# Designed miniproteins, single chains, continued (3): the designs that were tried, part 93

Each design is a single chain, and the fold is of that chain. pLDDT is the mean over its residues in the fold that is shown.

## One batch from the design tools (miniprotein)

Design m11426
Fold by ESMFold2-Fast:
Structure m11426 (fold): chain A 112 residues (1-112)
Amino acid sequence: SEEEFIEKFVEMARKALEATPEEIRQIVDELIDLAVEYAKKKGVTEEQIKEFEETLRSLADVAIKKIEEATDPETKRRIVAGLFRGIVSLLAEATGDEETAKRLIAEIDKLA
């Protein structure tokens, strides 16, 4: 399911880069749920999962506000890519899974 996680994450990133702000919010909410489930499978504690999810949602809210304020497609794409990289960084910190994080960043960089 690690390969399935990477595939789903990358597909969500691809969709978000072309999406409207309303669609991006929905995609990011689904992505946070996916990342939380992955962290649970990696053995992150219930208390750490709560903090992780709260941090991800805070990061997402700030990014989505900036996306809504962006006036050009390039700026929107840059913020979306930055948000996905931020989520990967937080996931790596929570799980210690640096190899999955490295693969996800490489895929995001290809899309951006």
Scores: mean pLDDT 86

Design m11427
Fold by ESMFold2-Fast:
Structure m11427 (fold): chain A 64 residues (1-64)
Amino acid sequence: MTKLEEIYEAALRAAKEALEAGGSRTQAFDAARKAAIEKGKELGVKLSDEMARVIAAIALREAE
């Protein structure tokens, strides 16, 4: 798995978990964005805020 795939999978899992817990779409988006940033830090990948938001948006769409 590439580093980008690992970041995306973390964001997708966070979005799904937030929605399953009865969270709003906004809460799921924020969870996915935070997960992408944290996973990026673990893997030594510097994500811009814009890139993290894009990853979160795609992950949220797939989670729905």
Scores: mean pLDDT 82

Design m11429
Fold by ESMFold2-Fast:
Structure m11429 (fold): chain A 59 residues (1-59)
Amino acid sequence: MVDGAVAAVKRNALSLGLSEEQAEEAGKLARELLKKDPSMSPGEAAAKALSKVLEKQAA
């Protein structure tokens, strides 16, 4: 499940035109979110991680 969320968020980040570094960051955040809340779905973790990476890019 965790690896699936990491793969999904990396793919989504690249699909949105983010760099490979940003895709890696999003994957790392998704893994951390799932570790903190195991009841969270992989899709929810991926969405939250991607949102945080986009927020960092805007800064």
Scores: mean pLDDT 75

Design m11430
Fold by ESMFold2-Fast:
Structure m11430 (fold): chain A 61 residues (1-61)
Amino acid sequence: YKVTVQLPNGETIEVKTSKPITVEEITLLELINQYPVGQDAILLLSKAKADTVLKIISQEK
């Protein structure tokens, strides 16, 4: 699945997951731990702290 997440500053990042995300908001740490995002985890951690709340704004297969 291709998921677009939004940071609190309005920046969007596209991540790949092996399963759909069923929540509207998730912390960066929860995203990495609950959904396998692979190398995208490094990109996310370079942009925001682990406790940052991300919004799920779109998801496609």
Scores: mean pLDDT 76

Design m11431
Fold by ESMFold2-Fast:
Structure m11431 (fold): chain A 90 residues (1-90)
Amino acid sequence: GASDEELAEKLEEEAELAREAGLEEAAEYLEKAAEAYRKGKRAEALRYLAKAMEKALEAAEKAGLVTEEERAAFEAMLEKLRELAEELEK
């Protein structure tokens, strides 16, 4: 798979795109996830990724861009990311 440095660079690119889309809080958490990957803190990075997705989902719901089915799918992905972060600390 991708190295932690490559993942961090990709997350920084995604953060810039999120900011351009007006998703400032999501962008902030993506930048924190990138920094965590650079430090080898993968569990922390996954928690920040989950937070970024949560903020993006909140913004999309406020804009009326998300169906209940899409919301359920995103919530399932958030739970999976949090579970993966917990497993990485064991």
Scores: mean pLDDT 82

Design m11432
Fold by ESMFold2-Fast:
Structure m11432 (fold): chain A 85 residues (1-85)
Amino acid sequence: MTNAERAKEAFLSRLPTLSEEDQVNAFEELARVLVSAVENGELSEEEAFELLDEVVEALKPRLSPEALERVEEIAREAKARIRAL
């Protein structure tokens, strides 16, 4: 299991115990881990995009519309950064 896969599983396992703000902050940290994994050659651009999209889908039923917009923006910024690598 890669560091990115471990980070995703750790994130998802913590969701029931986290406040909405902590869920958004944890997603931002996961996005940074995924960007670093692509930069280090541990993860492809396609794999990182799939992981980001999977986590956003998992968050959709858990977050307010405002928090979801923040998560979607973080995902867009992470994808843009990965494309720039």
Scores: mean pLDDT 82

Design m11433
Fold by ESMFold2-Fast:
Structure m11433 (fold): chain A 78 residues (1-78)
Amino acid sequence: SKTAVRVLEALLNLAKGIGERVSVQDIAREAGLSQATARKALSELEKKGLVERSPNDPNQYIIKDSEAMMRYIIAEKK
């Protein structure tokens, strides 16, 4: 979805390396979305295996596969 692309682009912009944790608040701010909208998109992306919720903090997500995320963004923009 268009919202999922915005969330993935925000994650790629904010993450400085593989396995880095990014907060839902920072993702929402970067993507120009509400936290509720960002959480819904992140939940859908987690089901696809693109992102993973941090086991220690439910407000943080980790990039699971940055290459798959980039391929998803390119496919959605075509």
Scores: mean pLDDT 77

Design m11434
Fold by ESMFold2-Fast:
Structure m11434 (fold): chain A 86 residues (1-86)
Amino acid sequence: DELEKKKKELEAKTEETLKEDLKYLEEVVPPELLEEAKKALEEAARHFLEAAKAKLEGDEKAAAEHLAKAREAAEKVAEILEKAAA
């Protein structure tokens, strides 16, 4: 099943990227903001993955909804990075 294979590839790549991004946050974000940043990043990664899977399934509405939520979570990460830089 090509669709299931592509979904597993997306899951594996998302997990690898998330581990790298989490390590970067540990280097640049102070401990007081780190847990909030990690949660927001994990939420963004989860929704980006679900959006990609929905697109593979042809579910345009689900893909758009997950992409919107991923953007909201990514904006939270950006705000935390701005606070960390201040």
Scores: mean pLDDT 83

Design m11436
Fold by ESMFold2-Fast:
Structure m11436 (fold): chain A 59 residues (1-59)
Amino acid sequence: MEEILERVKNALEEAAKTYSKEELQRLADIAIDTLKELGVPDEVIEEIRKYANEILEKL
């Protein structure tokens, strides 16, 4: 599970270099929904949400 969290964080940082704030927000929402469907624990989902919000606030 920690590996998924790290990979998603890295993917969001890379996406932030290419996409606008609005596009990145949409991509983050899609990623979170996908992870929920795959059965990723709520605790990991919440960490991903917090990290995505921190990146979005800096854009």
Scores: mean pLDDT 77

Design m11437
Fold by ESMFold2-Fast:
Structure m11437 (fold): chain A 64 residues (1-64)
Amino acid sequence: MSREEIEELFRRKYEELVKEGMSPVEAISEAGREAYEEALRAGVPEKEAFEVVKRAAHELLSEL
């Protein structure tokens, strides 16, 4: 799983959760957790998975 795939997974999950009625801030938190766990299952190192998800979450927060 590449950094780009983790970022796309995070953004896709975020959009899905917002569509389901979750607030943007809660959706960022939940999407981040899910993307991180999925990256770990795919064999991405913990530090790399966390760093990618953190950056993607920060970018979305800056758009709010």
Scores: mean pLDDT 84

Design m11438
Fold by ESMFold2-Fast:
Structure m11438 (fold): chain A 84 residues (1-84)
Amino acid sequence: MLSREEAEARIAELQKRLAADPNDSKAWFNLGQSYLQLGQYPKALEYYEKAIKLDPNNKDALNSAAVLYQLVDPERAKELFKKL
């Protein structure tokens, strides 16, 4: 379990990494995870969708987005679970 401070530090490092390589699907997924830990669900979903767009087979991003979408968009959640 990451503290809020650890999540914020991770976001800073991931933003630096993504400035160098904006096509890193794993980094976009990790950025989404960090925002999820901060309770910033719209930002988490935005970055999960970016990860999925860059790599439609990113199972981590598909699963995390699907679980979170169950709360805000159940139909989108079903679409993503079908890809798992």
Scores: mean pLDDT 84

Design m11439
Fold by ESMFold2-Fast:
Structure m11439 (fold): chain A 71 residues (1-71)
Amino acid sequence: IDEEEIIEALAEMGIALAVNYVRKHKTPEAAAEARAFVDRILQKAKELGLSDETVERLRARADAEIDRAMA
């Protein structure tokens, strides 16, 4: 098993949880908390060896999904 693939999958799961949190609450405060949570997850994933390109891609996707959850 590619460890980077596992780290990416864990980061994706964390992003999904953050997006789901925003969908349940739908407040600017919940969106801000979700973005901060995603930032912490992606920083940890980067420390564990996830590439900068993958981190940037996941951050952009998380921001877009959080924005969609607020609509």
Scores: mean pLDDT 85

Design m11440
Fold by ESMFold2-Fast:
Structure m11440 (fold): chain A 72 residues (1-72)
Amino acid sequence: MSPAEREAAILQLVRELNRYSDALDKGDKKAAEESLKRAREVIESIPDPELREGLERALDTTVAFLTADAKK
C-alpha cells in the first residue's frame, strides 16, 4: 500500500477507537459494537501482514484495557 493509504488507515483506526472509548463511557453498547466492527474492518483491509498483525494486537490490548476500566 502507499504511504498515504497506510496513514489514512491508521487515522481511521484511531477515530474508530476514540468512538469506541466514548461509546463505552456513555454506556452506548450499540455504538461501541459498531465502532469496534469498523476498526476491525480497517485492519482487515491492510495487505501488509506485519502491520495488520501489529494493529490487531494493539486493538485487542486497547479494547481489553478500555473494557476493564469501564467495568470498574
Scores: mean pLDDT 78

Design m11441
Fold by ESMFold2-Fast:
Structure m11441 (fold): chain A 83 residues (1-83)
Amino acid sequence: SEALIAEALERVQETEAKLAAGKPLSKTEILSDLNALLILEKNEDLLDPETVERVKRLKQELLEKAAEQGVTLEDVRAVFGVD
């Protein structure tokens, strides 16, 4: 839904700001942020090209940080039920 996309975009913006400030992310925050990025990827056709590029870049950064904490995209799918 449009509301879910808006909420996911807001979360992405907050996470980008935290990363830019060098703030650490908890395992729970990383899982929630990756789930938000998966929602945005499924709705990529509704996003502008700049936002699509931001989502791709942030996903790569978060996957690297998730790997440092033993978390994978499969773990996100298992927790949030995202296919």
Scores: mean pLDDT 80

Design m11443
Fold by ESMFold2-Fast:
Structure m11443 (fold): chain A 73 residues (1-73)
Amino acid sequence: MKKESEEYREKAIRKSGEGDLEGAVEYARKAVELDPENEASRHLLEAMEAELRGDFEAAIEHGRRYLEELGLA
């Protein structure tokens, strides 16, 4: 479950990098579903959803929280 959730986080990031924000949100939701207690996955989903709606301030904040949960910020 955790490894599969991490794979979906990577897929979400890849889709975001491709400009496919709807696909990014879909994969981020899958990551949360597979490991619902993982705060990193929740913040990644919130960042992707914020980016999709054009809320760049919220996207940046949730992206920072995602990196903090991974120990990268």
Scores: mean pLDDT 81

Design m11444
Fold by ESMFold2-Fast:
Structure m11444 (fold): chain A 56 residues (1-56)
Amino acid sequence: SSPTEAEIAVEEYVRSHTLAELLARSAEEIAREISERTGLPVEEILPLVQKFLDSV
C-alpha cells in the first residue's frame, strides 16, 4: 500500500540525519521534532519512530 504522510515524514527525517544522531536522541524527541515540522500529530509519528529504532 502507499506510504502514509507520517511514514514519508519519518523516512525523510531518517535520511536527513546520521544513524549516530538518531540513536543519541529519544524516540519522543524525534517524533516531537517531526510533528513540529509537518503539523502531524505526535501520536501518529511516535509508533513509526519507535518501530524504526527497534529495528536497528
Scores: mean pLDDT 82

Design m11445
Fold by ESMFold2-Fast:
Structure m11445 (fold): chain A 69 residues (1-69)
Amino acid sequence: VPELVEQARKAYDAGDYEKAKELFEEALRQSGGRLPEVHRMLAEAYRKLGDTEKANEYEKRAKELEQSL
């Protein structure tokens, strides 16, 4: 999982938002979906791709996970 997140961040930094999205989604699948920071990065990737609706959904999920402390 940490390696997938690192690869996704590198793709995002390179401007490959589609690849970053795929790698972050894979990291969430392997982690059971409980990584707030990955939800936030996925929201940013969706914003860069122009999908504001999905970006807002992932940001909301990140906040809900933070409340689960």
Scores: mean pLDDT 79

Design m11446
Fold by ESMFold2-Fast:
Structure m11446 (fold): chain A 95 residues (1-95)
Amino acid sequence: AAEAARAAGDLEAAIAALLAEARAAAEAGDYATARAHLEAALELARAAGDLEGEIAALEALGEFYGELGDREEAFEYYTRAGVLALERAVKEVFK
């Protein structure tokens, strides 16, 4: 329990850091670095089974592609985030 909780905390912090770095890179106009950090955050969240982190990374990717004017990519990422958010909400209500 303690070992798993600590590992989850380390991964949560890493995901949050990658999302913050991606935002800073995008604000600086470094879109290649921003995308790389967003994709890294998504992969870490998936590897960890962190639904909250996965939703956050997918929403951030949707915002990123939306800002670039890539509406089809933005729609795909927002749709994936919405499906996971709905699954999470259903599980919360059913407990």
Scores: mean pLDDT 80

Design m11447
Fold by ESMFold2-Fast:
Structure m11447 (fold): chain A 60 residues (1-60)
Amino acid sequence: MKGLARVVKDVSSSAPWILNAKVGDLVEVLKELNSSHVLAKNLKTGKTGIIGKSDLEFLE
């Protein structure tokens, strides 16, 4: 689903394709990649990367 989501689990990775995020951050879901992962932009940091759907609460 395209739209807004909230991070519900801290994500910290040195991999440049993974979206680092903290609980409470808002992300814009840009594209669904598969059943478990999305491409999203963290609205707090401005960074774009891959994040797990299980780490997100979809709002829109």
Scores: mean pLDDT 80

Design m11448
Fold by ESMFold2-Fast:
Structure m11448 (fold): chain A 80 residues (1-80)
Amino acid sequence: SLKEIEKKKVILDMLKIALSAEELVIERLKKKKEENKDDPEMVKKLEERIEELEKAKRELKEEIKRLEEEIRRLEEEYKK
């Protein structure tokens, strides 16, 4: 139904906003790592946090792709 497609599109928009927010946080942490390059303990903590967020970002991108494909399929079925 059209309502089901619209609900999924809202979820997709929310996930895309979350992805953009994670990308901004990763960039800020990378900048902080460069600013603290002379502190090995801080660099290690920042690298670990960046890696965790990069993993979450990859998982979120996969979820977005799956949802986009599902929405596309539902839109094609609605036209019939």
Scores: mean pLDDT 87

Design m11449
Fold by ESMFold2-Fast:
Structure m11449 (fold): chain A 66 residues (1-66)
Amino acid sequence: SARALAERVKEATKEHIRRLAAEGAPLEHLERAVDTVATYLREKGVPEELVEEAKRELLEAAREAV
């Protein structure tokens, strides 16, 4: 399902963001990674509501990680 795909991608991306932040990546770099994931989800047909929900949570994770 679209929600299952969004959740799986979101969790994998959160782990990736934490790793990048631990290695010293700046917030702007993490925000670009989030935008890339949002585009990917849209291209896979995930509803915009779920894409924006995932984007919000990923941006929060990025800000908390730096």
Scores: mean pLDDT 86

Design m11450
Fold by ESMFold2-Fast:
Structure m11450 (fold): chain A 80 residues (1-80)
Amino acid sequence: NADFEAEVRLALVEIRFAITRNAYRKGRITPEEAIADLERIIKELQELINDPNVSPEIKKEAQKLLDEARREIERLRAEA
């Protein structure tokens, strides 16, 4: 089930995003390291959005998270 696999992948990406944000806020990683992690997250979300077997509903959720990750990168660049 492509949608089930996509839901699991999206949940794991959300967890990784939360881990990256938490690590940065606690001073455990640099802005550059946080940006690199978020860029990897964006790549994975873009692949999910471009998958023709994934439902539009999951793609919408992935797009929202991608937009959040892009905003976080801009915030981090302003702090660097």
Scores: mean pLDDT 87

Design m11451
Fold by ESMFold2-Fast:
Structure m11451 (fold): chain A 63 residues (1-63)
Amino acid sequence: MSLEEVMQLASQAIMRSQPPEEAKANSVRASKALLEGDVEKALEILREAGASEEDIEKIRKGL
């Protein structure tokens, strides 16, 4: 799975859990962490944003 696909999945997981403005901000934070190669930070942002453990595992496997 490409980094772009992983970033898309992360954004979708966050958008399901939060209002659009908050989801956008958290999606940007998660995407920056992924671009920096900081997988642990990206996964922590996803958990804080209310992403399910299933979505988090799918993203982890995509990396």
Scores: mean pLDDT 75

Design m11452
Fold by ESMFold2-Fast:
Structure m11452 (fold): chain A 87 residues (1-87)
Amino acid sequence: SLLEKLEEILEKVEEMLSLSEEERKKMAREVIETLDEMRKEADAEIQSLLDHMRILAELVAKEPTEENIKAFLKETRRLVEEIRKLL
């Protein structure tokens, strides 16, 4: 389900804080691939939220700083709550 994939992304983003810069970039690329797959099955409202997450994931892929990862984590948590309200 969409929620299960979001929970998987949340877990991966949390793991990034314990990873090297190279591993953070690889994980961010994997998250982008998952977001692109989720977008294909999502309605317009959810697609807009996923597009925002993708921008943050791309920023982490380019600059895997703790600040960028924490920003991505915060947005992922917000998106999960918004999707729960739509269900």
Scores: mean pLDDT 84

Design m11453
Fold by ESMFold2-Fast:
Structure m11453 (fold): chain A 73 residues (1-73)
Amino acid sequence: SMEELRARREELLKEIEELQKAGSDVNEIAEKVAELMRVKSEIEGWSPDRIERMGATAREQILANSKYPVSLK
């Protein structure tokens, strides 16, 4: 349902914030951001193919922006 999708979006936003505060692995953050973008796209009523593409793009952008990260450990 739409209410379940909105609840999942809020849950993912909280999870991402907690992962960022903890200095978690960029790959884990990227996967959660990809899932968030898929949920947001589904709420907007986009096609399954577009939902998948939006998630993949978000993941790639997070990973690309972390190509030269300062090590947190």
Scores: mean pLDDT 77

Design m11454
Fold by ESMFold2-Fast:
Structure m11454 (fold): chain A 69 residues (1-69)
Amino acid sequence: SAAERAAAVARLRAEGERITRELLEEAKEAEEEGDESKAAALYAAAELVRIGYEIDAELIEAGLNSGAV
C-alpha cells in the first residue's frame, strides 16, 4: 500500500541519517586524536551511506524497488 511504502521510505531515511551522524561523530573523534587517515575514511563512509540510503528511499518512492521485503 501507499502507507506501507511511505513508512518504508521514512524508516530508510531515518536509519541513513542515524548511521551517517554516528560516522561523522567518529570522524570528528579521529580528527581530534590526530588520526587523519581514519578521519578521512570515516568521512568518505558517511557520504557513501548517506547517498546509498537516499537512492534506496527514492527507488521505493518511485515503485522501482520492492522495499517491503
Scores: mean pLDDT 83

Design m11455
Fold by ESMFold2-Fast:
Structure m11455 (fold): chain A 66 residues (1-66)
Amino acid sequence: SMEKKEKEEGEKAKEEAKKTTLELLEKDPSAIEEVAKKVGEMAKKHKNKDDVVAGAVEALAEFKEK
């Protein structure tokens, strides 16, 4: 279920993903360009702002796990 609390946690997860991305950038700057390309492709497929944000968070999470 998607509650207001989960949406707030999602936004915090987005901020944590940004922080993690900055750490990855310090170790491997080329990785940022790859993640940015994937986020851009997701944004073109989804016109809804919420879907684009969710896609960006997923792309960052997948990169961190890889």
Scores: mean pLDDT 63

Design m11456
Fold by ESMFold2-Fast:
Structure m11456 (fold): chain A 75 residues (1-75)
Amino acid sequence: SSIVDKKSLVDVLIQHAREKGAPEEVIEEIRKMAEEGASVKEILDMLHKAGLIDASTIEVTDVSETEVAITEKPG
C-alpha cells in the first residue's frame, strides 16, 4: 500500500492512457473529471470501462483531501 498525491496519480493515469493509445477525447475526459473534483476511483472506473487499465487489480482509498492510498492486488 502506498500513499500518493491525487494530482500526481491523475498525471500518471493520463500518461498511462496515452501510452496505451487512448484518443484525445479520453485524455480530455480524465482532465475534466479531475478538474470537476471526481474521485480517483471514478477516474479508474472510467478507464477500466474504456479498456485502458485493469482496475480490478487496484484498490484506491481516500486518506485526505489531497492524498489517496493505493493497494495493488495480484491480478
Scores: mean pLDDT 75

Design m11457
Fold by ESMFold2-Fast:
Structure m11457 (fold): chain A 84 residues (1-84)
Amino acid sequence: EEEEKKKKIEKALELLKETIRSIEDEEVLKKLIEELKKKIEELKENLKKKVEEGKLSEEEIEKIEETLKVYEELIKVAEEKLKE
């Protein structure tokens, strides 16, 4: 079931990357990058607060870090498209 969940997430990520690559509007790409960076900051702030409260397990921290990596990858795809 964890493997099935992981495959579903990977498929969704690839679909999102392909969607970003299909965007031709430079302003839309810039706005997307800004929104994704904002989401990363929100997740980092939430992670810091939860770690300070001692309420997160190592597994929970790892899942948040995986989510951050996903947003970083989406930003990279959008920035690469913007340079084209």
Scores: mean pLDDT 78

Design m11458
Fold by ESMFold2-Fast:
Structure m11458 (fold): chain A 67 residues (1-67)
Amino acid sequence: MDKLVQEGKELFEKGEEYEKQGDLEKAKELYEQSARLYLEALKLDPNNEEARNLYYEASAKVNQIKK
């Protein structure tokens, strides 16, 4: 569980780096992968507030980059 959150954070940070470089396509892919890992962590522990908050943050980033 904690490993999924950690891996999600690493992918999210890479997404932010690509977003800053203007590579929105790669940034979106990384944010989507990050969100999936947080969702898996949340499925294992529905009361994990950290995973829930990070999932919403990553999902918001994906939605901002859509189109």
Scores: mean pLDDT 82

Design m11459
Fold by ESMFold2-Fast:
Structure m11459 (fold): chain A 70 residues (1-70)
Amino acid sequence: MKELLEEAKRISEKLKPFYEEFLQALADGTFDKDAFVERLEQMRAEAETELEKKIIDAAIKSFLATYDRL
């Protein structure tokens, strides 16, 4: 259980700068959707565990759904 929480925290810390960049780029009108998604897909490809890959994939879908609602 503790090991899963530590991995979830590590993955969250990896994704935090992407959430901050997403919000800032939207505010500035500089958001490049294709480049942003490509960077996340690269991070997913380099992920060592299936859990990390699934969380990153869910994050990509969440970002795209949020952007499409704007």
Scores: mean pLDDT 79

Design m11460
Fold by ESMFold2-Fast:
Structure m11460 (fold): chain A 118 residues (1-118)
Amino acid sequence: VAPYVWEAEIALRKGDKKKAAESYANAATAYVGMGRYDEAIRLAEKALELDPNNAVAHLALGRAYYKKGDYEKAVEYFEKAIELSSGNLKKTAYRYLAEAYRKLGKFDIADEYEKKAS
C-alpha cells in the first residue's frame, strides 16, 4: 500500500494526474483486501478526483460499499466499472455486480451478470 501512495505522490509532482489516479486506485484495492474499507473509499475517491474514468477506482469503491452493506451504492460503482473497462477487469466487475444483486434479492438479474462473467 505505501509503495502505491509513494508512486501517486511522484506522479503528482510530475503533473501526471492519470498515473497518480492509477496508483491511488491500486492502493484502494489493497485496502479493500485488508478489510480497511474507509481508507479504501478515501483513496478511491482521490483517484476519481484525478481521473473520473478510472475503472479500478470505481471497482474498489463498489467492493468497499458492498463490504459495508451498501449494496445499492455498490451496484452503481460496479456498473460504472463495467462501462469503463474490458477483459478481466470487466469480468471481475460483472461477478461483483451479480453478488450485489443477490444481496438485493434480484436473483434473475444476478444470474444474467454471472453468465457475462464466464
Scores: mean pLDDT 87

Design m11461
Fold by ESMFold2-Fast:
Structure m11461 (fold): chain A 56 residues (1-56)
Amino acid sequence: LRITPEQLRELLSKYPRLPEELKEKLIAAAEKSNGDPELIEDPLIRGALLSAASRV
């Protein structure tokens, strides 16, 4: 399961109430992991990215 940083940016644009810092962390994690959530060490960021990928 993979999500591109572009798809993630589009998804996050639907949630204007999310903190900007959290959005930046999620996008950076997607870029660093090349869209593979299993490569993300932070379990909260990994879980959020998996949830986002399931909705794209």
Scores: mean pLDDT 70

Design m11462
Fold by ESMFold2-Fast:
Structure m11462 (fold): chain A 56 residues (1-56)
Amino acid sequence: DELIKKIAELFEKHGGKNLSRREIAEAVGISVGTLYRYFPSREELEKAVLRYLALS
């Protein structure tokens, strides 16, 4: 929840879905490997962010 909130804020700050997984991981202070553990695919990550933004 905290992680997806930070990622969603980052997406809004940078004009939507223009960020790579590496850039997201660096900006929220985790490794790319840790990001893959929460969201195994980029599509899952993007879906989670989009769902969070739609519900917020």
Scores: mean pLDDT 74

